Designed miniproteins, single chains, continued (5). Designs and how they scored, part 15

Each design is a single chain, and the fold is of that chain. pLDDT is the mean over its residues in the fold that is shown.

## One batch from the design tools (miniprotein)

Design m16492
Fold by ESMFold2-Fast:
Structure m16492 (fold): chain A 90 residues (1-90)
Amino acid sequence: MELEELAKKAKEAVEKGDWEGLREELERLAELVAEAAVRLARGEPLSPEERAALAAAEATLKEMAEKSKEAGELIQEAIARAAERARAAL
């Protein structure tokens, strides 16, 4: 699952101390989370595997936001922009 793979990469890079290099990966991860949220808002259920991957991604993003206020703001902005685009594209 793309969402789960991105969450693993983000967590690994944080452990290596390269959180700044994660900005692009965090933005992509936030986009996938926003797309899943739009699908749920439309009444489309996620599979158990998709729900597990989404939960892992959300946990990773929350952990990053707790480590850096700047990262948290960037994540929230990326999710908001991606959700707007996903509503138009889905």
Scores: mean pLDDT 71

Design m16493
Fold by ESMFold2-Fast:
Parts: C-alpha cells; structure tokens; sequence
Structure m16493 (fold): chain A 95 residues (1-95)
C-alpha cells in the first residue's frame, strides 16, 4: 500500500464532516494527528473492528460504546492498547 498522506486523510474527513457528529469529527481529527502511516491507520481500524465484533452487545449498545469512545478520543490521543482497554471497560458498563 502507498504511504498515507495525513493532509489527504484530513481532506477526506472534511468531505464527510456534515455526516458526522462533533464527537466523531473530533475522533477523526485526533486519530489523523496521532498516526503517521497508512499501516498504523489500518492497524488501528482493524483493532477497533475486531474488538467491536467481539462485544456481546446489541447494535444499539455497540453504537453507544462507539459514541463514548469518540468522545474520549476527542479529549486526548489514545494508543492502540488504551483503545482496547477503554472499549473493554465501556462494553462491561453497557451490559
């Protein structure tokens, strides 16, 4: 895969910005700011999808977990491990 241009990612995020909540937009911007390569973006996306898929929760509660994750990331940069720990904690809280 080609190296990922952070400016191109920001442009793509701004194109879809009207479809996103303020929290989702903040998450996207923070994610782009903390990642340096396409491989890092793809790895984080894979981790998010894998952890979300493992959750034994109805879709409505999974959406709430995503919303709370985006809110948390909008306040600070998170590592992949911090994202995994936060998702596990949020999933337990929604049970």
Amino acid sequence: SEPLDQEALRAQLEEVAPLLSPEQLAFGRNLIDTLKTRAEVEELQRVLEEEMAKMDLPDEKKLEVRRRLYEAIGNRALSNEEVRELLARLAEEEK
Scores: mean pLDDT 65

Design m16494
Fold by ESMFold2-Fast:
Structure m16494 (fold): chain A 77 residues (1-77)
Amino acid sequence: MSEEELLRQASVHLAAAYIAVIGAEFAKTPQEREELIRVAREHIEKARELAKGLSPDARQQVLEDVERIEKRLEEIE
């Protein structure tokens, strides 16, 4: 996988994680909230793994986004 492809994949996972976190915050049932939290965590893990194959600058950008999403996730758990 090329660095450009890795960055694209990481960005998709970050977007999905962010959407899941927002969804969890506004979830109407405990089951829906729990499922969205799981989805968010799964995408965060995939983004972190993909970041290992990136250049330092691209990796920093991905990890900064991961940290921002994780902080928001901690606020709703």
Scores: mean pLDDT 85

Design m16495
Fold by ESMFold2-Fast:
Structure m16495 (fold): chain A 73 residues (1-73)
Amino acid sequence: MSREEVIKYAAAALLMAGLSVDFLIRKRQGKPVPSLEELVKELESLIDPSIPEEEKKKLIETLRKNYKLILEE
């Protein structure tokens, strides 16, 4: 990975983490939460399109895992 690729990946990872935290807070407050499909679509719209497909898939899979873990709380 180049330095630029690492920076783009880090920014995308922070966005994914932010979405996961917002979902956790809403779930704990008993508020309506978005579906997994809605969160994945939102993350995909925010991710830099130049990030490699394999790295995008890893971020989406991490978001999916976080969603399932938070639903079990």
Scores: mean pLDDT 76

Design m16496
Fold by ESMFold2-Fast:
Structure m16496 (fold): chain A 96 residues (1-96)
Amino acid sequence: ATVSSATREEEELAEDDDFIRRRRVTQKVSGLSEEDFELIARVAAHEFGATEIEKRRAADGSLVYRARGRKADGSEVEVTVTLKDGTLTIEAVERK
């Protein structure tokens, strides 16, 4: 995959009493193909332990890739990867 311009923004909200962990990474990309998007989405899903994979196109033409799974410790993970207007967003939500 070729990324000619990349701006990264990462936000992690973890508080002492928060049983929900959320990570969001937003990256501006140019020249990203659908094949490269799928590869990135699969790698992200696998990294977070998500095994149930769904790919769809939204009504606005954006590409959406969703994956769900459960870790060995019983926590549930949900990963959403969206490509819209040259912006790639990876959002991972982990619940215990």
Scores: mean pLDDT 67

Design m16497
Fold by ESMFold2-Fast:
Structure m16497 (fold): chain A 89 residues (1-89)
Amino acid sequence: SAGRQRAIQVLREAIERIREAKTKEEIYDIAVSALLEVMRLTDDKEVILLAIGSILRLIGMSLDKELSLEEFKEEAIEELERVIKLLES
């Protein structure tokens, strides 16, 4: 569907922006905004539940003082890639 293809595009664009991010706050804002947009573009309950789970994990990671900027980038990208994989299935 058009919504599914747009959701994949939003997530891929967010991944590229996360790679260039300079702060944990910027990574968090990009990732969560993309996931909220995906939830608006789809009625797929599995995608919505995965996105909610990813948002909760991103909140936890953003508060983790031991997690480096580069580790948070990799984890945030992995979370968004998991949603893309589900959208492509």
Scores: mean pLDDT 90

Design m16498
Fold by ESMFold2-Fast:
Structure m16498 (fold): chain A 84 residues (1-84)
Amino acid sequence: MLSPEARRLLRDWLLRQTSKALDSLEGNPTVDELYEEIARQTGVPPETIRQLLEAFRRGDAETVARLLEEMGAPRELIEAVRRS
């Protein structure tokens, strides 16, 4: 399972990605539109965002770390997740 520190760092990173996506979208986007924009900005398919959130909910640290690498997440976050 993810450590409390890894979970916090991942949440903070996801909130930053969400904020960047919202800056690119006008009005009140749907959750699907938000995921598509995050995926576009991180260079991954939208399904990767759903897989990341599912792995996070399960506490699957290995899957979370791999998906974060594909999305270009900071090394500090990836290492914190792997240490979990």
Scores: mean pLDDT 82

Design m16499
Fold by ESMFold2-Fast:
Structure m16499 (fold): chain A 56 residues (1-56)
Amino acid sequence: SAADLKAEAEGARTAASQLFGLRPSDEQALEGVRRARAEGRGGGAGMVEAILTIVG
C-alpha cells in the first residue's frame, strides 16, 4: 500500500542518514524504495544503496 511504501521510505531515509550522513528528501527515499523493489533488491541495504545512487 502507499502507507507501507512511505514507511519503508522513511526507514531507508533514516538508515542512509545514520550510515552515510545523508539527508535524502522524502521523494528521493520513496524513489529509492521503488527502484529497489523493481530490481528485486531485498531489505534495508538494497533501499539504502538505491538512495545512495539517487543522492550521489
Scores: mean pLDDT 75

Design m16500
Fold by ESMFold2-Fast:
Structure m16500 (fold): chain A 68 residues (1-68)
Amino acid sequence: SELEELHGQLTPEQRAAVLYTASKILEVGSQVDRELAPRAPDPQLMLEHARQSEEASRQLREEAERLA
């Protein structure tokens, strides 16, 4: 995939930085979703999206730590 080609061109340190940044973006997004959920038309759907973003963020952080 395109991401695999990009990873092939970057150093391990650069790949770790990209993954860490992506994990932080997902972490912030999940926090926003949790704050907005009580006021959303479908709170359960928004909380489920937040949970999935939290899991994705965790996986990206673990991969970044593995490359460091």
Scores: mean pLDDT 83

Design m16501
Fold by ESMFold2-Fast:
Structure m16501 (fold): chain A 61 residues (1-61)
Amino acid sequence: MPDDETLAEKAIAAGGKMGAAGMPAEVAGQLSRQELLDAGVSEEFAERAGEEAKRAAEAAA
């Protein structure tokens, strides 16, 4: 996605929801990264968003 801010916010929110649902933070981060890669996002950006999603999941647990 060309909007980095929207992408980051979406990944963080998704990670938080996954963590609140009891998903392990590492898995939540990996799923967010893979979803973004499947959507055509660059590998570097997908990795960053996955890390943020993981941190959001840890904070939500």
Scores: mean pLDDT 74

Design m16502
Fold by ESMFold2-Fast:
Structure m16502 (fold): chain A 87 residues (1-87)
Amino acid sequence: SELEEKLEWLQGLVDRVLAGERLDEEELEEVERALKEAEEKLKEIIEQGKTSDPETIKEIETLVEIIGLASYVLNWERRRREAEELE
């Protein structure tokens, strides 16, 4: 599924960041977009209260993991860049 592909992509980015690789601006913008889309989708699902369907539960779990990984990548890269740009 598209969400599972997003999750796999983000897991790969976490591995790259932990290996000391720097992400470019285009990759960071794509991560930020993925984060915002996942947050909006999760909010929509929760507000609709349709959480008893097993497929919906799986989607929620995947969205939560996407949000976590995307936030981790963005926070790691931001802090690293700020630290290296400071005197």
Scores: mean pLDDT 80

Design m16503
Fold by ESMFold2-Fast:
Structure m16503 (fold): chain A 89 residues (1-89)
Amino acid sequence: DLEKFLEEVEKKLDELEEALKADDEEKLREILDELAELLKDFADKIANVPEELIEKAKEIVERYDKLMEELEKKFPELVDYFQEKLASL
């Protein structure tokens, strides 16, 4: 269920945003670990997005990009950690 998968990604982005506001480095690491696993599946799922879900997928990608920019400004070392984790998948 692609729509449910997109909802799971949105939920992780909500958690990431909250952890960024709280400056909780340990929680950020945990969320990034879970997000990396989701993003591994996301690339395969997004390649076959039906037209009706394309706009929702674009919104998720835009939100992800903005949150990663905020993470890089606040905790650049966690962005490096996350990128290494993604590269190892």
Scores: mean pLDDT 79

Design m16504
Fold by ESMFold2-Fast:
Structure m16504 (fold): chain A 63 residues (1-63)
Amino acid sequence: MAATIALVSAALKDNCGASAATVAQAAAALASKNFATIASILMNDCGLSAASAAAAVATLKAL
């Protein structure tokens, strides 16, 4: 459902200052279940470690 995409998009914008373009890419990746793209966005655009990005992706997969 759209609620998970909206919450993750808000968290990216509020917590790591991600651009609107990056947030839109993350939302599209979530909608298509492209978790590799989400992990790359978290690492490259938000500066998260590979371990933190992997943990976030695992949490999203469990939802």
Scores: mean pLDDT 69

Design m16505
Fold by ESMFold2-Fast:
Structure m16505 (fold): chain A 67 residues (1-67)
Amino acid sequence: SQVAQLIELARQHTRLAAQAYREGDYQSAAQHLLDAADHLEQAGRLSGDPRLLEAAEELRRAAEELA
């Protein structure tokens, strides 16, 4: 489903964010968290699952703390 594909893309971006963070690249880590949040927001809107929208907001807050 499109929802499952968006969740998988978000998972890939959170993995890339963790890698960038470990390398000290906080700018790239923040950008990947924002990309993951965009995918989770889309998945949440398509599925109607508020937990996906909440997860997206948490990732945006984490990105702001890194920038």
Scores: mean pLDDT 91

Design m16506
Fold by ESMFold2-Fast:
Structure m16506 (fold): chain A 86 residues (1-86)
Amino acid sequence: SNKKKAEEIRAFLEEQLPLVEAYKQQLKAQLPSLDPAQQQQAQEEIALIEREVPKLVAALKEVAEMYEKGASDEEIVEFLRKRAAE
């Protein structure tokens, strides 16, 4: 079921990435209407999304490719553990 695991990861990314982008655009659209403290928090959240989401997407795409190449669940867990420790 490695192919199924890879397909499930890609389906997850296809479904979730547009929602993350919509949320980011909603935060950007609300910025002019927020007080200064809310603006700072929203800008920090936008910056976090723009920095971290591409890294997470890259990791999940690599996991999907590893599954397609026959990687075991143990190899995937070790890959993710090493990545999280950095």
Scores: mean pLDDT 87

Design m16507
Fold by ESMFold2-Fast:
Structure m16507 (fold): chain A 64 residues (1-64)
Amino acid sequence: SLQDLIAQTQQDIAQVDAQIAELRAQLPADLSSPEGVRKQLQVNVFEIVRDALAFTREQLQRRA
């Protein structure tokens, strides 16, 4: 159902938020280092995924 899809999407957002928090905790002190740049790119990818999930949730809610 649409309500089940909305609930699942909310759970997926919560999981992605937890992954972002964990990745941010792993950022090195020097963000300009190759490792710092690589880790920041990983955070950015998950932030894009989170935004896409939030948009999907909004669209599902508009149709419910």
Scores: mean pLDDT 86

Design m16508
Fold by ESMFold2-Fast:
Structure m16508 (fold): chain A 106 residues (1-106)
Amino acid sequence: SSLLEELQQLHQEMHRLAIELADKYKMDMLELTKLLMRMTAALQDVILAVETKAPLEELRRARELYVSALQDLLDWLRKEAGDTPLVQQIEQLAEQMVQLLDQLVS
């Protein structure tokens, strides 16, 4: 679906920005990698649920796991880098991703 394609594009952009932020502020790259791997795994579960026409409860669970992983990443980025323009940009992107996920579950 076009919504799924848009979600995947925003996911890739967020990965790029998170790596840029971590490089700029000399953050823990191992911790970032673990958080990004959790999000990528959760995204694959969302993709699988959508593509296989899984029951709504399975898609909702995949969404909740993705949102949880996303929130953990955002909390870590804010804690380590502070309230910087790049963190604000990543948080705005995350809000758009959650809206797309909500549309996929509706």
Scores: mean pLDDT 89

Design m16509
Fold by ESMFold2-Fast:
Structure m16509 (fold): chain A 88 residues (1-88)
Amino acid sequence: SEQTIKDIETEIKNFEELVEELRKRYPDDPEVQELVDKMEEYIKKAKEKLEEAKKTGDRKKLQEAILYTSSATSLFMLAFVRERVREK
């Protein structure tokens, strides 16, 4: 649906902003930077699949975009948990 496409676009934009914030907050943490690099790669792939879905109407491409955003979410959760453990 058009609403699903807009929701994915919003999620991608939010992740792009999050990537920039994490790079500024933890520039000297190589593990965080590695996770952020992987998040940025998945966001880029999500954008590519979303654009393909918008052009072709291919539902499989839309599902691939959702999968990549979900993968970025998982990497963010891993980075967030690591951050909280280090605040001891």
Scores: mean pLDDT 80

Design m16510
Fold by ESMFold2-Fast:
Structure m16510 (fold): chain A 112 residues (1-112)
Amino acid sequence: MKPLADTPLVKRFQALIDQLNALLDKIIEESKKLDPKKRFEIEVGVGVVQLQLAVIVTIGRQRGFTDEQLELIIQSIEQMIDILKNEKDLLKAVEKSIQILTQTIKQLDALD
């Protein structure tokens, strides 16, 4: 098991994870303006995204990532950040983010 190397790609990955977490926090704050049912669905969805990110980080800590795997993860996170910034329906934005990470995790297993 190889730890994540201190490379420019790993630093970019860490910066994108920090940016994504800040956006998820902002989505939780924006969800407070919505009805209780929609707020609950968004909070649950954000929890799923956070769990999926924890899985990706755990894989990286246990196995290390190849450059191809890191580039895939970086592209997926950048796509999620774009969706979370531009999609006005917060629930739809979170649901799309879950689908992106689900696909990314499956693709990581295929590249391993």
Scores: mean pLDDT 82

Design m16511
Fold by ESMFold2-Fast:
Structure m16511 (fold): chain A 86 residues (1-86)
Amino acid sequence: SMEDELLEEIERLLVEVYLRVAEEHPEAVDTFAALINEFGRALKAGDYETALAKLEELLALARSLGDEVSAELLRRAIAHLKQLQA
C-alpha cells in the first residue's frame, strides 16, 4: 500500500541519517539513536503527533551540527509522515 511504501521510505531515510551521523558526528550518534527509537515507538502506537515531534527534534539536532545533508533527509521524512496523517 502507499502507507506501507511511505513507512518503508521514512525508515530508509532514518537509517541513512543514522549511518551518516555515525561517520561524520560520532559524538551525536547516541542522541540520534535515542530519538529514532522514540520516533519508532510513537509510530507503532499510532501517535503521529509525538512521531512528528521526534522527527522535528532530529531535524533541529542535524541543523545544530551543520549537517545540511541529514537535515534534507529529515525534511523528506517529515513530508512523508505528514502525507501518512492526511
Scores: mean pLDDT 89

Design m16512
Fold by ESMFold2-Fast:
Structure m16512 (fold): chain A 62 residues (1-62)
Amino acid sequence: ASAEDKLDTLLSMDADLAKDIVSDAIKSGPAAAKETASVLLSLAKEKGAPDIASALEDALST
């Protein structure tokens, strides 16, 4: 799926749930998961979704 499709899925979730899913993927997944999270963070900021953007920043910082 495209990064935009993934972001739309995350926006339909609770921010805490989205953070847990992304954090687990980064922690256990390949480097590509971190790259995807960075793209999603940029898109979340562009769309004005501050709660999801904060969750993604927290996941990337952990």
Scores: mean pLDDT 70

Design m16513
Fold by ESMFold2-Fast:
Structure m16513 (fold): chain A 70 residues (1-70)
Amino acid sequence: GFWPEEVLNALAGKMAPEEALAAIRARIEAELAALPAPTTVAQEVANALRRIGAELDLELAERKLAEAAK
């Protein structure tokens, strides 16, 4: 996926953890902006779950990068 590459680059010292997190956030924001407009309740629920998943993914990335910085 997108953020595994940024996380791996930060862990390898190729980029600052804060830069990796900013890149992951921008990528997630672009992905969420590209979600199709819901025309059914199922699509609306799927879009809502993806937004929640994106927030959790960002928190996980932040935690991993913080652990790597110690």
Scores: mean pLDDT 73

Design m16514
Fold by ESMFold2-Fast:
Structure m16514 (fold): chain A 61 residues (1-61)
Amino acid sequence: DAEVRELVAEAIAEFGAGPRNLIAILTYVALNLSPELAEKLRPLSFAELAELVRRLEAELR
């Protein structure tokens, strides 16, 4: 969604895109999630969240 995409873009700007930075991007997103967004994403597994981030990262390149 829009806010996750914004956080992923911000993390990419800070750390760089690519598989080597995926953990840093995931950590950045997790630490900066709003309570509302965290609640919305609660039903997703960590694997689903990682897939979402990888997809957004690829689309933002």
Scores: mean pLDDT 70

Design m16515
Fold by ESMFold2-Fast:
Parts: sequence; structure tokens; C-alpha cells
Structure m16515 (fold): chain A 88 residues (1-88)
Amino acid sequence: KRPFNEDDLAFMGYLLELPEPVARAVVLIRVLRDQGKSDEEIREELKKAGLTDEQYEEAVKALEDFENASPEEKQRYIEKARKAFEEL
């Protein structure tokens, strides 16, 4: 069991700002890329999850925006995730 690191917390906070279908697509893309899946394999998995090509395009852009986010923006997402966890 690996504890959440700060990047994981920032990512969770960012997901809370996205529409549900886009947030789900972003999670799937990130997980599948970490597993070494090709873009073609990732598209097929998103299709199986009921996601459209437009939602895939939005998710790719959202993931790129997150990866390029400033340390200040990522810290904001971390605080949002921590607040959400405190309500559990």
C-alpha cells in the first residue's frame, strides 16, 4: 500500500474541477499510460467505458493542462483534495 504523494493529491483535486465524463477519461488515460499502453489501446479502453472521441480529446487537453500547471496551481489542487478528504 503506497500512500498518496503530493502529485496524486493535486491530480485528485484537479479531477474535482472537471465534468464527470472528462474526469473519468483523464483517470483512464493516466492509468493506461502508466501501464505502457499505446494511444490506440487507450482509445479502445475509453470506448469500452462509454466515452466519446470528443470526451477523449477534452481529457487529453485537460491532462496536458494539469501536467503543465504551475506549482502554485498544483498546491491549490492539493488543498482542495485535502479539504474533500477531511469531509469523509
Scores: mean pLDDT 79

Design m16516
Fold by ESMFold2-Fast:
Structure m16516 (fold): chain A 85 residues (1-85)
Amino acid sequence: ALAALEARLREAERAARAAVEERLKNGVSLEELQAILDRLRQMVRDGTPVEELARLLQETFGLDPETARLLARSMREGVAVSEAL
């Protein structure tokens, strides 16, 4: 159902935002964070597979596999995940 997908997307967006905020508090520089976000946006433009985007999200932000895959799919579909990250 569409409502269930929207609920899961909202959950994934909150998890991603919390992970970014935690990284900033723990000493990741704003410049490093911007470079990571720019790389993710470029990978989406280059047609990088969802599984590769999900792997990078897991490695960079410590997200669980399901959350990372949902966010990677949403980034490819052009949903406003970039504002949550």
Scores: mean pLDDT 70

Design m16517
Fold by ESMFold2-Fast:
Structure m16517 (fold): chain A 84 residues (1-84)
Amino acid sequence: SKKEKLEEALRLAERAATRLFAGMPPESVIPDIERALKLAEEAGNTKAAEYLRKALQSARDGNVEEALTNLLKAIKALEEAIKK
Protein backbone atom coordinates (compact mmCIF):
# COMPACT_ATOMS: atom_id res chain seq x y z
CA SER A 1 0.00 0.00 0.00
CA LYS A 2 1.01 3.68 -0.23
CA LYS A 3 1.12 3.86 3.57
CA GLU A 4 3.50 0.86 3.80
CA LYS A 5 5.82 2.55 1.25
CA LEU A 6 5.78 5.80 3.25
CA GLU A 7 6.48 3.90 6.52
CA GLU A 8 9.46 2.10 4.92
CA ALA A 9 10.72 5.42 3.44
CA LEU A 10 10.46 6.98 6.93
CA ARG A 11 12.39 4.07 8.52
CA LEU A 12 15.16 4.39 5.90
CA ALA A 13 15.37 8.21 6.24
CA GLU A 14 15.52 7.94 10.06
CA ARG A 15 18.29 5.31 9.81
CA ALA A 16 20.27 7.52 7.40
CA ALA A 17 19.91 10.56 9.71
CA THR A 18 20.92 8.51 12.80
CA ARG A 19 24.03 7.17 11.04
CA LEU A 20 25.12 10.63 9.85
CA PHE A 21 24.57 12.01 13.38
CA ALA A 22 26.79 9.16 14.67
CA GLY A 23 29.60 10.34 12.35
CA MET A 24 29.34 7.75 9.58
CA PRO A 25 30.63 8.91 6.16
CA PRO A 26 27.90 10.58 4.03
CA GLU A 27 28.49 8.07 1.20
CA SER A 28 27.51 5.21 3.58
CA VAL A 29 23.87 6.41 3.77
CA ILE A 30 23.36 6.93 0.01
CA PRO A 31 21.69 3.49 -0.54
CA ASP A 32 19.15 4.20 2.25
CA ILE A 33 18.36 7.67 0.84
CA GLU A 34 18.03 6.28 -2.73
CA ARG A 35 15.60 3.56 -1.52
CA ALA A 36 13.60 6.08 0.58
CA LEU A 37 13.38 8.44 -2.43
CA LYS A 38 12.09 5.65 -4.72
CA LEU A 39 9.44 4.66 -2.14
CA ALA A 40 8.33 8.29 -1.59
CA GLU A 41 8.03 8.77 -5.39
CA GLU A 42 6.07 5.49 -5.80
CA ALA A 43 3.73 6.64 -2.98
CA GLY A 44 3.21 10.01 -4.74
CA ASN A 45 4.59 12.12 -1.88
CA THR A 46 6.23 14.92 -3.90
CA LYS A 47 7.28 16.96 -0.82
CA ALA A 48 9.17 14.09 0.84
CA ALA A 49 10.66 13.08 -2.54
CA GLU A 50 11.98 16.64 -3.09
CA TYR A 51 13.69 16.72 0.33
CA LEU A 52 15.11 13.21 -0.21
CA ARG A 53 16.54 14.30 -3.61
CA LYS A 54 18.24 17.26 -1.88
CA ALA A 55 19.53 14.95 0.89
CA LEU A 56 20.87 12.51 -1.74
CA GLN A 57 22.70 15.25 -3.65
CA SER A 58 24.18 16.67 -0.40
CA ALA A 59 25.34 13.19 0.66
CA ARG A 60 26.97 12.69 -2.78
CA ASP A 61 28.70 16.07 -2.36
CA GLY A 62 29.93 15.04 1.12
CA ASN A 63 27.88 17.82 2.74
CA VAL A 64 26.75 16.21 6.03
CA GLU A 65 25.02 19.37 7.38
CA GLU A 66 22.81 19.83 4.28
CA ALA A 67 22.13 16.07 4.03
CA LEU A 68 20.94 16.00 7.68
CA THR A 69 18.85 19.18 7.25
CA ASN A 70 17.05 17.72 4.22
CA LEU A 71 16.66 14.26 5.83
CA LEU A 72 14.96 15.87 8.86
CA LYS A 73 12.62 17.82 6.53
CA ALA A 74 11.85 14.58 4.62
CA ILE A 75 11.16 12.74 7.91
CA LYS A 76 8.68 15.47 8.95
CA ALA A 77 6.91 15.32 5.55
CA LEU A 78 6.71 11.49 5.73
CA GLU A 79 5.37 11.56 9.33
CA GLU A 80 2.68 14.10 8.32
CA ALA A 81 1.62 11.92 5.35
CA ILE A 82 1.46 8.71 7.48
CA LYS A 83 -0.46 10.26 10.43
CA LYS A 84 -3.24 11.73 8.26
Scores: mean pLDDT 89

Design m16518
Fold by ESMFold2-Fast:
Structure m16518 (fold): chain A 72 residues (1-72)
Amino acid sequence: LAELVAEGRAAIRAGDLERFKKIAEEILEKLRGTLEALDALLELLKEAIKLGRYEAARIAEEAAARAMRELL
């Protein structure tokens, strides 16, 4: 998971939205139904907002919402 979060941060910094979407989907797929998936996606959302990468923030927000629904 830490490696995926690091890759996600790198994709956000590079503005590589396609790579970031793939990483978000991989987190959702591999850690489906876990609090760890939600936490990781919220970390990436926070980083995207902090860096002013609002398209990446939108992708992270959507993925985090999906992770939250899987917990309910």
Scores: mean pLDDT 83

Design m16519
Fold by ESMFold2-Fast:
Structure m16519 (fold): chain A 64 residues (1-64)
Amino acid sequence: SKQDFLQQGQQYEQLGQQLESQGDYSGAAQYYFQSGIYYRKAGDDEKADEMFERGTELGTRAAG
């Protein structure tokens, strides 16, 4: 359901935030991308775009 997708998006966002705080930018980026996918499935396009942008930024930092 839409509610289940929102919950999954929030869980992956939280995991991304945790890894980001630990300096694991590669791991954080992967969780933010998963979060964005679930927010998109939930119909929350604004939140999905935010997660994809954050994931891309951190992925770029991880690559050097």
Scores: mean pLDDT 89

Design m16520
Fold by ESMFold2-Fast:
Structure m16520 (fold): chain A 61 residues (1-61)
Amino acid sequence: SERLAEIERLLKAGDFEGAIELTRQLIADGRSEEALEGAKLLIEAGYEEEGQELGTLAALL
């Protein structure tokens, strides 16, 4: 997914706010599988609280 690749790029660049916002956009668009992977990338990058919160929201889709 191009959006997951963009989340990875943002996290690698240190733009965690951009990565969080893009993951929230995936949730808003109803893209549960991509949003779950985005949340997982946030957790793996060290943003565990934000990633767990967004992952929970994505799982409700």
Scores: mean pLDDT 85

Design m16521
Fold by ESMFold2-Fast:
Structure m16521 (fold): chain A 65 residues (1-65)
Amino acid sequence: MSLMTPAEIEYLKEQVKKIGERAMAEELQKLAGVKVPMSKALELLKKLLAGELSLPEVLEELRKL
């Protein structure tokens, strides 16, 4: 699945506004079960919020880093 639902994207954007991009990137790393450079996590978060990647695709890319 290459696209997230609009509701999932809106939820993530709202969370970014509340906790910040870095904290959301850290949560993505926790969900993926990896620790990667923050710059890479933020890059993937931006693609997720733009709808370029789905959440499962972002988690897979994080696990490859």
Scores: mean pLDDT 76

Design m16522
Fold by ESMFold2-Fast:
Structure m16522 (fold): chain A 87 residues (1-87)
Amino acid sequence: MEEQRKRDQEELERFTQQLEQQRQRRQAELPDSQSDQKRLLDLAYDYSITQKQAQINMRDPSLAAEAQRKLQERQEEVRRIAEELEA
């Protein structure tokens, strides 16, 4: 599974690079007065990267259960932060 792990890592790196470019562009479009929106944007991109990493880790049966648990914990954390910022 070494070759698959290398491909999975390259897939994650490409995905992360694309999201980081989008994040930088989106952040530049928002004025400083919208700090909460900038924080929500960061949270959304960080979550997307975490979700992709978890999906890749779930392809490995030995990592699947832990990856799913960590993803669920992160989803709950993101939801709470988003609710606090929207309130």
Scores: mean pLDDT 76

Design m16523
Fold by ESMFold2-Fast:
Structure m16523 (fold): chain A 85 residues (1-85)
Amino acid sequence: SMKELIEEGLKRFEENIDNIQDVQIVIVETYGRIKKLSKTNEEAIEALQEFRDGVLAIAKKNGKEDVAATAQKITDAFIATLKEQ
């Protein structure tokens, strides 16, 4: 279930990679779904780290440096928020 959710998020990220606003929406929605499905903050952090690493790899593969930087900032901020809770 969590693996399928991450795979779906990565697919949606790549499909929307040419639109920075849609990329941000995909990241926020995927974070919300990870948080809702997770039983613990630790599970949510691990899932979000895996999702972050995947979106960064996809963005770099597609030569989208601005998208990679934006995705890293947003996902790192969400991970930091979960670690404080």
Scores: mean pLDDT 87

Design m16524
Fold by ESMFold2-Fast:
Structure m16524 (fold): chain A 70 residues (1-70)
Amino acid sequence: SLAERYRELEARMRELADEIVKTKSPEALDRFEEVAREYLRLAEQILTPEEVSALRRGLDLAIDSLREYV
């Protein structure tokens, strides 16, 4: 289901964030950004516009934080 895919992408982002912190890999950061974009596309189908806006801000902050490791 769409909800199952959404949860799967959340788990994938957590795994990639851990990989970035451990390995400092630019490739892992690129994959994180790709998964985050897919996650936001699915979120737009499940969540309200207000919730999507908050999620986008949270992901932008997470990506900025992770960039400091690479």
Scores: mean pLDDT 86

Design m16525
Fold by ESMFold2-Fast:
Structure m16525 (fold): chain A 96 residues (1-96)
Amino acid sequence: SAARMAADTIIAATTRGSEARRQEHLALVTEELRKNSDLVSDFYVEDTEIAPAVIAYTDTKEKGLQLEARLRKAVPPEVGIAMISTSDGVSIEVEE
């Protein structure tokens, strides 16, 4: 999408624990992303056999930092949150 092509930063939220707890994490993360639609350009759920993760795109690093801070306050502390900067030429930098 145009939103993903314009994104400067990716926020990845990884679920942990039992199947029921992971589904609760997924619901809480997606609700928080929905509440912060002004910070979030696009997001999707990466469904894996091990644990679902939520991948969110922000158009600026500043919006990414705000989203990371809001997610860390709103979701259980066991949810892993990582911020990744995007750049042209296949380079991705990971910040925690």
Scores: mean pLDDT 76

Design m16526
Fold by ESMFold2-Fast:
Structure m16526 (fold): chain A 87 residues (1-87)
Amino acid sequence: APDIAAAMRAIADAVRKGSGLTQEQVAKLAEDAARAVPGVLSAEVTEVKIEGDTVTVRIRLTLRAPDGSVHEVDLEVTVEAPGVKPA
C-alpha cells in the first residue's frame, strides 16, 4: 500500500518550517518533502491557503505501489505555521 501517512507527515513538517516564506516557497517545500518519500513518483501542490496562523496545503501525489500499480491521491494537510506570507 502507498505510505500516505509518511507523505502527510513529511508535508506537515515542511509547512511548519515555512515561517518567513511565501505561499510559493511553502508549496515548493511541500512538493520536495513529498517527493523524498519512497514510492512517490510526482507531487504537485494545487492550493496553499493561509488563515491567520493556520496553513492548509492541497497536494496531488502519484505513487507506485509494490505490485507496480500507480495511484493518484489528493491530500489536504492543515498545520499551525505562523509567519507564512501570502503571495
Scores: mean pLDDT 80

Design m16527
Fold by ESMFold2-Fast:
Structure m16527 (fold): chain A 97 residues (1-97)
Amino acid sequence: SSQLEAAKQIIDEISTKVFMGIYTKNYGLLDKALETAKNDKRLSESIKKIVVDHINEVKKLMEKGEENNWSIDKIMEKYQEIHGKFIDRLRAEFARA
């Protein structure tokens, strides 16, 4: 559906900002991603919740990594685990529509 394609396009944009944000330790990019996720009308409420929860989990990962002096490699390994779960949740929710 055109609605599904529009949602995928905005999720790709958000995911790019999230990846760059964690990789560069730039909370401003995560905040922009969060604002887009909350306000973009192409996202249904259920998809919006999944995307917002993911961004907040990535922010917590960055904070925990800083608190524990984790290397960027360790942070990115944990991010890959979080991102995999995010993709699984998105696929399940899109399959329900």
Scores: mean pLDDT 87

